Designed miniproteins, single chains. Designs and how they scored, part 104

Each design is a single chain, and the fold is of that chain. pLDDT is the mean over its residues in the fold that is shown.

## One batch from the design tools (miniprotein)

Design m3841
Fold by ESMFold2-Fast:
Structure m3841 (fold): chain A 90 residues (1-90)
Amino acid sequence: MEVELEIDGDTVTVRVKAPEDAVKVSVFAMLIGDTLLVFVGVELKDGSVEYRVAGVDLSAHGIRATSVELPEKEKEVKPGEVAEFKLTLS
């Protein structure tokens, strides 16, 4: 899988390119100091799970945040689909 983060103001878009056997993508995000950590789990058709962690230094983007909101935490996916999740920083 590939994970990309795009920052636009207070919004972070997480894009996950799912493997061909993927059935579900789940995202969890947390702040540690000035670092946003995004944890991605992809559930495969055989019940196995692949994990990735992506991090971004928010201070490098001039962003200060004390909380992160992720309204949609999981999506069912089709083979080769790109799942998008939006996080709001505040």
Scores: mean pLDDT 81

Design m3842
Fold by ESMFold2-Fast:
Structure m3842 (fold): chain A 112 residues (1-112)
Amino acid sequence: SMAEAQREAILESMEAIIEGMVELVEREGKYEAAKKAFLAQAEVLEEVSPEAAEYFRKAAELVETDLEEAKRYALEAARLIAETAVRDGRPAVIYVPVDGEPVRSEIPFSGV
């Protein structure tokens, strides 16, 4: 369906961003920057998707000690965000670390 295709497209984009962030942590040790980005994401999601917000907080908590588990939580949150974006007809927002600070990125959504 069109809604399913849109959700998958948003999810694929978010997964690529999260995987890129995890790769930067593994390669460059930028765990503090990733933690800040996950916490910024959780804050903006609190009213829209409390469940996704909780998953990003768990990812932030684990990024220094268990990067694979942090990635798992962030990817689960991405799935919920993609579903929420399609449901609400709004672009999916994700924060990415740039020079150690969380920067807003937007994945465009065009409704059915």
Scores: mean pLDDT 80

Design m3843
Fold by ESMFold2-Fast:
Structure m3843 (fold): chain A 70 residues (1-70)
Amino acid sequence: DVERLAGLAPILGRFDRDGDGVISAAELRAVLGDDVSDEEIAALLKRLGDTDGDGRVDYRATVARLAALL
C-alpha cells in the first residue's frame, strides 16, 4: 500500500494542474479509466489519505507523512 502510494505520487503531480497538492475523484478516474466505479474511486481516495471523505486527497501531505514514517 505504501509502495502503491509512492508509485502514484508522480501521476498525481501530473493531474494537480493548480499545484495545490490535491487530487480529486475526477483525476483518478482519468488515470484509471471509466471502467472503475465511483465506489472504487472513493475507496482509493480513502487509501491515499482522504480521511474526511470529501473526495479529495492532499498528496503532498501524504508524501510528507510517508517521509516522517520512513
Scores: mean pLDDT 62

Design m3844
Fold by ESMFold2-Fast:
Structure m3844 (fold): chain A 64 residues (1-64)
Amino acid sequence: GPAAEKARLIAGLRGGLAAVESGDPTLIAVARREANETGVVTLTPEDSREEMAAKLRAALAELE
């Protein structure tokens, strides 16, 4: 239901934020793709790690 979908989305975005903060390029690439597939945030290859983290935090704030 909607609550479970929202919880899954929040968990996914939190995982993406952790991946970005890790600095691992492979995890960051996966996190960018998966975050973009949600439609709630747009991450580009041109975004810095700080910009990606800021966008993910903003999306999480809107959902929480």
Scores: mean pLDDT 83

Design m3845
Fold by ESMFold2-Fast:
Structure m3845 (fold): chain A 74 residues (1-74)
Amino acid sequence: MREEVLAEADRVFRGAGLMVEAAAGLELSGSEMARLIGLGMGGTAADLRAEAARSSGGLAEALARAADALAAAE
C-alpha cells in the first residue's frame, strides 16, 4: 500500500515536471498553467490531446506537447 502510494506520487511529480517543460517558452496565464498541471498530474496522454483539441492559443500548444511527452514517458 505505502509503496504503491510512493510509486503513484513519483509518477505524479514526473508528470508535473513534463507539464512545466511543455509550457516552456509559452506565455500562459496562471489559470492556464494550473489547468495544464492539474490535467497532467491526473490525466492520460489521450485526455491531454482531447483537451488540446478543445483549447486554443498557448494552452492548446502546451497540452499537445505534454500529451506527446507523457506518451513517450510510458
Scores: mean pLDDT 72

Design m3846
Fold by ESMFold2-Fast:
Structure m3846 (fold): chain A 72 residues (1-72)
Amino acid sequence: MKYKLLLESDKPIDKQKIIGAVEHVGGKVLEIKFLSDTKAEVVVEVPDENVEQLERALKAAGYTIVEKEEIE
């Protein structure tokens, strides 16, 4: 399933950390749009069963999911 995520961090967001977290759960990063050093919109495709794992991985990396939208 495809999701549009709005991520915020207290520190500069590292594109490779986002990609690594998504790939670790068997997903794909389709788009990353940096709104600032600490805020990014990310479009990902993730197996439905792995969505919670992705959310945990992003939180462990220090990234807060502010908004999550399911897209077709």
Scores: mean pLDDT 83

Design m3847
Fold by ESMFold2-Fast:
Structure m3847 (fold): chain A 88 residues (1-88)
Amino acid sequence: KYEEELLKLADELPPGNTRARESLRQLAEKVKELIKVIKEKGIDSPEAQRLLAQIIGLILDVLAEGGPEFARKALDIVNKAIEEAKKK
């Protein structure tokens, strides 16, 4: 479950990284919504593209406070979720 992986990643952040932690929690919810939208409407749907833009913004917020390692891990989880949602 990709949302659980993102929540676990949020718990691994240093205590002072409150913004990055909140962004990872929001990212978990957005990824869950994105998987549903991709399965129902496809990755090229306007709804999927809107969610992808929001997800990119959240990953940039993780990068800004959590640093490149946490941003990379978050991006890896998101990419796995997208590829899994696209395959039958």
Scores: mean pLDDT 83

Design m3848
Fold by ESMFold2-Fast:
Parts: structure tokens; sequence; C-alpha cells
Structure m3848 (fold): chain A 58 residues (1-58)
């Protein structure tokens, strides 16, 4: 997944503000870095997002 895909998911339905904002902030920081690193981070965040989807932090 990329930042664009996450932004669209947020627009359709934000489930958890704290989790979504944390992930979005990390993507923003990585976005100002090299594209190569951003690709790897986006992949990792996508996997974490799927797992956290069921394990929402309260």
Amino acid sequence: LTAEALARAEARGQAKAPLVKKLNERIEKENVKTLDERAAVSRAIADEYRRQQALEAL
C-alpha cells in the first residue's frame, strides 16, 4: 500500500483516530525521505495496519 491508498481508506471511514493519525504521521515523515526507504516503510505500515485493524489500541 501507498500513502494514497491509506488516505482514501481514511476518507471512506476512519475507524480509530489515534491509530490512523499515528500511521499517517509516520508516512509523512518517511515521505520527506528517499523514495526507496518510503516504499519499504509503506509495506511495513500496511502489514501493521491490517493487524491493528483487529487489535485496535484503546
Scores: mean pLDDT 60

Design m3849
Fold by ESMFold2-Fast:
Order: C-alpha cells, then structure tokens, then sequence
Structure m3849 (fold): chain A 78 residues (1-78)
C-alpha cells in the first residue's frame, strides 16, 4: 500500500467497519491512531496521499475532528 487510492480505500473500509461498532469518541480515537500509523509508515507523505486520508476521515468524523487530523498530517509533511 502506498498510492492515494490504496489509502482512501483502506481508511474508508476500516472506519466504516468501526463506525458500526464504536461510539463517536472511540471512533475518533481509532482514527487518531490510524493517522499516527500512517505517519510512521509514510514519513514524507505526498499532498495526494494526505488528501486521500482526509477524504476518508471526512466521511466518518466531524469537520472539527477532520481539521485536527489534517493539521497533524500537514505537520508530518513539513
């Protein structure tokens, strides 16, 4: 896995499965852990990879939580 398309699919499927089982608070925590994993797996993410992850998060998280996750992802790219 490494393409923006692969990350979009992976995050979307994982968050969809979790959203059926977890509370909003637990889902946000799980998403934060996924963002940390992504940062470790991909130390210098491309803008396209970041956009794909943000798109997947935006389908399941609040706009405020998405904005916080995006800030973390942009910091990893700097």
Amino acid sequence: MGTPEDYLAFFTEFLADLSARLSREQLTSAARNLVRWFGRETPNPTPEQIAAVVEALSRYLSPEDVAAMRAILEELAA
Scores: mean pLDDT 81

Design m3850
Fold by ESMFold2-Fast:
Structure m3850 (fold): chain A 61 residues (1-61)
Amino acid sequence: SILEKYRKKVGEILKKYPDDDEKYAEEVKKVLAELTGKDPEKNTMAELIKELEEKVKKEKE
């Protein structure tokens, strides 16, 4: 599922950048953009999170 892909990728980022909040946020935004199909340069973190939530909701029905 898309949620499982998100959790796995974010968990790996957290392990690599545990004390670098800026790098962690940057890499998480890229994961959100990839999973939602949106451009990370044109969308905020909040917009990408909302798009991911809608995709997760559609998968669960």
Scores: mean pLDDT 78

Design m3851
Fold by ESMFold2-Fast:
Structure m3851 (fold): chain A 93 residues (1-93)
Amino acid sequence: SKEEKLKEIEKLVNELLEIARSHPNVTDEQLKRIEELAKKFLQALKEGNIDEAESYFDEILTELLHLFSDDPEAREKVLEIYKKIREILKELK
């Protein structure tokens, strides 16, 4: 169902936020910015604005990949979660 897919995306987004919170390169200000983008992403999805949600999600990915530029393991984890979210987003269109 759409509701189950939204809950699955929310769990995956929370995994991304945990990676960011646990990473030494992420400042409190950067974490707050990523959390605000995540809230906008989830709100756009709940409203059915998939294209807008994808835009916010791409901003989150860009920010995280930049913050983890010197950490290939963190980058790989972020990309794996990103791919899972992207597959669910295709099913919501």
Scores: mean pLDDT 86

Design m3852
Fold by ESMFold2-Fast:
Structure m3852 (fold): chain A 75 residues (1-75)
Amino acid sequence: SAEVRELARRLFEALQAGDWERARELAREAKARGISAEDLREPLLEVAREQGFDEATAESAVELALAAFRSFASP
């Protein structure tokens, strides 16, 4: 959905900027809305591609973003 994609974009940008506090807030917001890490995988890949990342770098960035999301969204 457009909402999940927008959240993925903001999360990706926060992590690229090293803004861990913003990334954590976004992860908590996603969790509160029932958005899982798996729901973010394809939207994050799309965001990385649109920002000019090659496929290998995009996949690595997405895996790091999902790891961060799981860490921030877990108790």
Scores: mean pLDDT 83

Design m3853
Fold by ESMFold2-Fast:
Structure m3853 (fold): chain A 71 residues (1-71)
Amino acid sequence: MSEEIIKELEELVKKAKEALEKGDYETALKLVNQAIELLEKNKEKLPKSVYLSMKKELEELREQALEGLKK
């Protein structure tokens, strides 16, 4: 169900943000990549607005993790 998928995505986003706050960019990147894979596999099951907002947030988090790893 889309509700369970959204909850799992939100949990992955929360964990990725916590990893970024701790400077654990490798863990943050792994969590973001896992969330992106889950989102893309289930995009047809999600409302378009939810898919687009989650995709944007995950892309922003991925960029932050990659910038952290570059330093």
Scores: mean pLDDT 83

Design m3854
Fold by ESMFold2-Fast:
Structure m3854 (fold): chain A 68 residues (1-68)
Amino acid sequence: MEELKKAIEEAMKTASPEARKWLQEALDYAEKGDFEKALRAIQRARVAGLPEEYVKKISELLKKLVEE
């Protein structure tokens, strides 16, 4: 959880305003334990122009939390 939050916050520093909205939504879902909706929000951030390196890192962290 803490590593995921840090990764999303780091991504927000370089994200477009549109991608940042989806990153915030992903963070909100993750804090509520809804990791599936958080993953969907990350995919929307990707479409909005979030760099692939951040998409990959955050998606991998979210998938680990789904497996717990």
Scores: mean pLDDT 81

Design m3855
Fold by ESMFold2-Fast:
Structure m3855 (fold): chain A 123 residues (1-123)
Amino acid sequence: SREELRERLLELGSQALDSGAPFLAGQLGRLAQEERPVDLELVARLVEALGANPNRGFDRLVAELLRKELSPEAQRELARAADALLAGDRARALEHMEKAAKIVGMTPELQRALEEARAEVEA
């Protein structure tokens, strides 16, 4: 139900905040208010991945991507990025997040988040 979707998004947002992903947490709160359908399994995996491998640029990238309606292609690239992060492969995660951003359509916000994520991976 819409209420169950909202409740689950708020729970995932709380988990994201506790795990050091405040931008994702804020976006999940917004999605809960808007009651927009999202792939909850993908969101849960992204929350877990960012908690396991904190990166401010990745947090901002995921939050900005989730502002938009994601095509199946963009969802697959985000899922691959989450899997790479959970495996500890930050460089591979960056490649998949960059592909997702290109599929969705590059914005100044996505570009800035990619630059932050790249700098942290290359550090």
Scores: mean pLDDT 86

Design m3856
Fold by ESMFold2-Fast:
Structure m3856 (fold): chain A 62 residues (1-62)
Amino acid sequence: MVEEARRLLKEAEEELKKGNYDEAMRLAGEALRLAREAGDEELVEEAIELLERAQRGKVRKE
């Protein structure tokens, strides 16, 4: 689960860099769910940060 969460975070970051904010939010949300199930607090924080970054990008892109 931890390795799957990390993979999803990497994919979310790549989508964020491409400007695909909706897909980045979806991937980060899945990573957050897996990180919470694994009890990895550091991954939970990383997933929340990436999700917030994607949400901010979506608002600015309009």
Scores: mean pLDDT 80

Design m3857
Fold by ESMFold2-Fast:
Structure m3857 (fold): chain A 55 residues (1-55)
Amino acid sequence: KLTPLDETYVGAVERLVKEGYKKLAKYQIEYIKKNVPLSPEGAKRLEEIEKEVEK
């Protein structure tokens, strides 16, 4: 389902959100969108996290 690349980057963002670093998580999401070729599943998971962080 998720590639190792997806798990690494999405997992890092999920950890930042869990620890309360929401602004840093949003910065990392933008970086990943521009620079990291996630799978469709990874990109979908990242988008769900982005929506959660923006609330």
Scores: mean pLDDT 80

Design m3858
Fold by ESMFold2-Fast:
Structure m3858 (fold): chain A 78 residues (1-78)
Amino acid sequence: AELNLETGKALYDLGNYEEAVKMYQLSIRQDPENAEAWANLGKAYYELGKFEMSREYAEQALRIDPENEVAKEILEKI
């Protein structure tokens, strides 16, 4: 498993959304085609109330993986 992605998920679960964003951004730098990292970045921005950023990153996740459930859930809520 990717350390940055897994660390980001753990931070998200603890409510540390700004730190989760940083970890997801590092994961994307290492693998820009990781749809899960893009979807989780969108999810973290949603929790921060940044709905435009949340939507953009969820849409990016779906461009990479059209079946990504997290990204679909974000777009349903916005």
Scores: mean pLDDT 88

Design m3859
Fold by ESMFold2-Fast:
Structure m3859 (fold): chain A 91 residues (1-91)
Amino acid sequence: MTTRRGVLLGMVRDPETGKVKELLLEFDSEAEVEALVAAANAAGAKAEKVAPTRVRITFPDDWEEVVTLDPPAEELLPMQTVTLTVRVPVP
């Protein structure tokens, strides 16, 4: 598992379900961004480095199987610290 903490700069939610479809996060270092991008892409989410310390993550429909958010998706607020745990698929 890969766990990283970032500051939530923006999010896209499904208005019907409240499920998070996309997050924009700021991290303290480029190394944390690169580690999260690698882990998320390996887990089937799409993560893109959009700036040296910023990542855009797009979640698949079954994202809760591969990514855990703390606080939970429905409780996320802008400028909040968010912990993402990305599960690497077991071979």
Scores: mean pLDDT 73

Design m3860
Fold by ESMFold2-Fast:
Structure m3860 (fold): chain A 96 residues (1-96)
Amino acid sequence: DMEAKIREIERLAEEALELLRQMGASQEQLDEFRRAIEQLLADIRSGAVDAETVLAQMRRTVALLRAQLEGEQAAFDLHVDEISKRLGVPKEEVLK
């Protein structure tokens, strides 16, 4: 069910956003994250990207953010931009 997967992705996105805020992500990073999520949802609805793939990516992103927050704030700072960008679809899938 595409709609159920979209709702799960939105729930995970809210969790990821909150974790990023707690880790001290900049406003620019948070805005990039929001735009990436909006693009992902649009790509899923248009059929450009498989919802299952995006859902798996979001689950991995949230798990990684939780691990970083619990273990090492300073180490996370080096990867905030990379993590926020990677919640999105791989570039080659976005450009399909």
Scores: mean pLDDT 73

Design m3861
Fold by ESMFold2-Fast:
Structure m3861 (fold): chain A 93 residues (1-93)
Amino acid sequence: MEEIEKMAEQMVKAVENHEKALEKLREENGNEEEVKKKREIYLEEMGAMYGISKEEVEELVEAVKNKDKEKILEIAEKSLKAHEELLERMRAA
């Protein structure tokens, strides 16, 4: 339980930091095409980093904005499981 909550907290913080950076870019006369490209990059990078799909990262962003704790914990659990599976594959090699 505590490990899932720690992962959730880390993921929420990452989402908030990326969203804040995109908002700052818009305020500084960033064009929407550039903002869209930057958003696409961070969604892909977060997916790769946390072992979840880009679609699940988008669900996480929405859950953070809506303060949906259940959904955040669900995605954090998937991320933790993906990391455990990677470690198991590395031990088998």
Scores: mean pLDDT 81

Design m3863
Fold by ESMFold2-Fast:
Structure m3863 (fold): chain A 62 residues (1-62)
Amino acid sequence: MTAKEGIERAIKLFEKAAEKDPSSKELYLKKAEEFKTNSPYNVLYGSLVALNEEGLLKYLGL
């Protein structure tokens, strides 16, 4: 719906990825923290998550 909802989805997506791939846990948790800061970066990528969660991970190279 909005960039805020996209950001919340992105945070949860990265947290789930951290649980499913413990070897990359630190990387995924760092990405989740970036989304929590509400920077312009987070607003942009939050919008991408609102469109497609799989697309976000692919876009970020994860």
Scores: mean pLDDT 65

Design m3864
Fold by ESMFold2-Fast:
Structure m3864 (fold): chain A 72 residues (1-72)
Amino acid sequence: MVQKALEALAAGDYEKATDYLEEAAKKNPTDERVMGLARATSSAALQAGDEETAKRAREIAEKVEEEIKKAK
């Protein structure tokens, strides 16, 4: 999933990247790679004018960050 998200982001498919990141977060909610890539996807989507996808990616990053903090 993380690899597929990275490939989608590299292709400029921010919606697909966000979908893969959402699935990756469900399978491993403390994966720092998902948090980092979701932040990158949110920024890229916002820069491209896709505010809805940027918001979804930001929410994924925030949820993963919270789970990482709880896992300690």
Scores: mean pLDDT 83

Design m3865
Fold by ESMFold2-Fast:
Structure m3865 (fold): chain A 66 residues (1-66)
Amino acid sequence: MKPAKPPTPEQQARADRYVSLLEKLRKLTPEEREALRDGIAQTLSNPEAQAAIDRGMARLEAELAA
């Protein structure tokens, strides 16, 4: 079954960044990493979820970069 909207390269880049943050916080198997990346990228195809995830990810990055 085709997704309603495929993730854009921009959304995939955001998903990759989020997965990288999760890898720093906990150990992920290669299978878990791919599943999470795909799931986050698909979630980012929704405008509401895109704004929420972007805000949450920026907050996490600010905390980790401090």
Scores: mean pLDDT 70

Design m3866
Fold by ESMFold2-Fast:
Structure m3866 (fold): chain A 60 residues (1-60)
Amino acid sequence: SEEEEALKLAQEIAGKLGKENGTGATAENIKEAGKELIEKFKDNKAGVELGEKGIKVAEG
């Protein structure tokens, strides 16, 4: 489903950002992953919603 595809991509993006930064799941790399999800899934409501939730969680 579109939700499963969005979740898999979200996990892949978060994993890559965590490895590249060497800092783990920081607020900054969570926000960047969320922005990338919104851009890649702009026409997919589930993907956009997942990205927005990630940004909100990172902001508190």
Scores: mean pLDDT 65

Design m3867
Fold by ESMFold2-Fast:
Structure m3867 (fold): chain A 60 residues (1-60)
Amino acid sequence: SSYEEQVREILRNILENIDKIPAEKAISALQLLKEAAQKRGDEGSVKLVNEAIEKIKAKQ
């Protein structure tokens, strides 16, 4: 879906700039994005956001 493509682009941009963003702020923003995806029933987007959160946690 177009929404999933937008989510992938947002995640790519966040991960490319993760060294410039406080981890707590990035995770908080991603939790809001995950909640929005869950409300839409977009399982693919939820999975992508969860994977991004785990990558950020691994770099802490």
Scores: mean pLDDT 82

Design m3868
Fold by ESMFold2-Fast:
Formats: C-alpha cells, sequence, structure tokens
Structure m3868 (fold): chain A 81 residues (1-81)
C-alpha cells in the first residue's frame, strides 16, 4: 500500500478537522485532477485559517506526519512519505 504524499496527507487531515469544526461531512471528497486538487487545498487552508485550525508538520526518519487540530482540540493525523 503506497503512503500518501505530503499534499494528500494535508488534504485528508484538513478535511477531517474542518468536518469536525463545522459539523459538515461533505467537504469535497471527490476525485480531482492535480490542478483541481491544488485549488481545493488552497480553499481548505483559507477556511481552516478562518476557523482557527492549526496544521503542523513533523518529519522523522524520512516520514512526514501532518496533524490538523480543530478549535475544539480534536486532532487528525496522517503519515506521508
Amino acid sequence: MKLPSVEEARYTALRAALAAATGDGDLGGNFMTPEEFKKELERLEKKAKELGIKVEFKEEDGLTTVTATSPNGVTFSQVAA
């Protein structure tokens, strides 16, 4: 099983944290082209910043862990290669 890219991990963590913060489970779960994916990441990051969601990156032994924390303290983590 392939580990997701850092961008895919960031997308997944942001989407989960935004769903937890807003109560909305439908935050763009569709397959996207690379260009659409970049636009959606930008949209999610803007919304996350507005809602006070924190995104943290931790790199250890060639693996990157992306953690998104909702304003309520709920965390969502994804490992990327």
Scores: mean pLDDT 70

Design m3869
Fold by ESMFold2-Fast:
Structure m3869 (fold): chain A 62 residues (1-62)
Amino acid sequence: GPLLAVARRDYTPTRPEELALKKGDRLLLEEEVDENHYLARNLATGETGLVPREVIGAAGAV
C-alpha cells in the first residue's frame, strides 16, 4: 500500500509537475517514479505531484 512520509524541509517546485512542500508536511507516497522521485499527495494541501526523494523521510507503511 502507499507509504507515509514527512517533508524534511521546505521545497519550492522547479517544474510544473513537482509538489510544493513545507517542512513537516505529511505525504502519501503513491508510487516510485524513478530512483530519485516519488508521486505523492501532500495531505496538508490535497495537491499531488512529484517529490525529490532527498527532501522526504519515511514515517511508515499505510
Scores: mean pLDDT 80

Design m3870
Fold by ESMFold2-Fast:
Structure m3870 (fold): chain A 63 residues (1-63)
Amino acid sequence: MREELLERLREGIRRILAAPTREEREKHLPEVNRAAGELLKELSPEEVGLLVDELVAEVRAEE
């Protein structure tokens, strides 16, 4: 289950970073926020923040 949430979060981040306009980025924010909210049920806000930072760094490194 956690791996599925992390993959959904990674895909959401990838779509946000690839979006050419703010409006298109905003369309993907609800799904990213939903996945992060599910992680907050079992992890602290600090731990979720670190995971998001790691996923953002991974996606940016792939570009």
Scores: mean pLDDT 77

Design m3871
Fold by ESMFold2-Fast:
Structure m3871 (fold): chain A 71 residues (1-71)
Amino acid sequence: AEELLEKAKKLHEEALKAKAAGDYEKALDLDAEAARLYAEALVAAGELSEEEAAAAVAAYEAYVAAKKAAL
């Protein structure tokens, strides 16, 4: 569980670096991957059901797609 959270944290740090470099599309992709790993970690920890995690990831992926379309 902690390993998934640590991977999500690293992806988020890479997303922040991409955003600082002006690569907003790459930052959105990295944050979407981090969100998936974070949801998996919460399911493994018993904090979210698989259904709740899937819904949260789908909502975040829709948000990312909308943000990319606006770039």
Scores: mean pLDDT 80

Design m3872
Fold by ESMFold2-Fast:
Structure m3872 (fold): chain A 75 residues (1-75)
Amino acid sequence: MKVEVYTGGTINPNQVTAPLKTLGHEVTEGHVDGDYLKVSVDGKVIYDGKEPGPVIQPSVIDKIVKAVETGESLI
């Protein structure tokens, strides 16, 4: 599956892209404005949320990883 991870502001994309690459997914990175995190799989947005700061909560990362593997949208 092609996974696209868009991060804005101060968010380090590696918080999401590193787990996905470890699981063997093809991951591309992009930029969005503000402190937003957006994840799409094969063109379908599965996550789109404003983060409270540069560190993404581990529970959010876990939900995104599972959503990528199941194809289920979190929005």
Scores: mean pLDDT 77

Design m3873
Fold by ESMFold2-Fast:
Structure m3873 (fold): chain A 72 residues (1-72)
Amino acid sequence: GPLDAVAAVLVKAVSQGADALTPEEIARMAGVSLEQAREALEHVQAAQDALDKGDFTAAANHIRRAAEVLRA
């Protein structure tokens, strides 16, 4: 589901770095357009930044937005 896809993308970003994620890979994993994959990646990156700053509310909101974008 969309939350599972977001979780998989986030785990990969944490493990390999956000620069290792491609929009093409996200699109394939979630079954969405390249444009949706790019928007979701931006939200995942923003969620990571928010977590680094201890802003769990902002992080949760960005993950929710990524999940919404990854809905087909």
Scores: mean pLDDT 74

Design m3874
Fold by ESMFold2-Fast:
Structure m3874 (fold): chain A 65 residues (1-65)
Amino acid sequence: AKKEIIEKVKKGLEEASKLPEEERQRHLTKLAVEMHDSAVKAKLSFEQISEINREAIKALKELKK
């Protein structure tokens, strides 16, 4: 569950980086909502959600460089 969510987030961020700014912001918002919904359905702890968020931030930084 956690690993699958991290994988989806990373893939979503990569796809978002290819979009124009307005569409990218919309896609990122949708991705955040989907991530949260998946985490709730999987009954992830706050620590596990924090790990997903940390991996997402790391992936986003790599896409900007």
Scores: mean pLDDT 74

Design m3875
Fold by ESMFold2-Fast:
Structure m3875 (fold): chain A 82 residues (1-82)
Amino acid sequence: VKVLVPEKLISSEAARAYALAVQSTDAEEARRHFERAIEILKEDPEAAATLLETALESIRRNGGPAEVAEEAERALREVRER
């Protein structure tokens, strides 16, 4: 799905949390940061999904570990199943 990420919907706390997650080299650390970002956006699952898709793209562009990308995919899947 092609979605333009509205940067205005990225709160400072949510943006920082997912930025930390995409910089993580450890799946457990990444999962904690993604969970924090989802918690901040729990009222808006579409915004959370959009941010997670952006995080996945950032992880892949930065050459981050596949395990971290997998955690982002799991979080995105759970948000969309809600």
Scores: mean pLDDT 69

Design m3876
Fold by ESMFold2-Fast:
Structure m3876 (fold): chain A 79 residues (1-79)
Amino acid sequence: GLAEAERLLERAEELLREGEKTGDKSLYQEAIRLAREAREILLEELKTAPSSQVPILIGRILRAIGLELDAELNLKKLD
């Protein structure tokens, strides 16, 4: 559900910020996994969502994609 996806996104953002402070690659890898899980939940919700909820779900999906990309780019910079 939305609440679970939101918790996963919040945790992914926390891990990304901690990775930026510590340079720990494992934190970025975990952030990618959590953001991906959130995206999968949101995509499933989108299949049955009423039209009024679609913009909110799309916004959250884009946020999840952004977090995945940010973490991946940070990993590449550390390599």
Scores: mean pLDDT 87

Design m3877
Fold by ESMFold2-Fast:
Structure m3877 (fold): chain A 68 residues (1-68)
Amino acid sequence: MEKEELLKKAEELEKRAEEAEQQGKKLMELGKKSTPKMARLYFGGAKNGEGLAEKLREKARELREKAE
């Protein structure tokens, strides 16, 4: 894989991770405005988005390391 290709893929993954975090933030806001039962569902979704973002950032770090 070319260095330029690795860096581009890392950037795309970092962007997707940021989008997942923003989506999680929206779910947190919905949870705060909902009943306790529904809030738990939204907060669960937010936690899932945070986990996805972390995995995407980890993969991006690996790609940047390979580009070196």
Scores: mean pLDDT 80

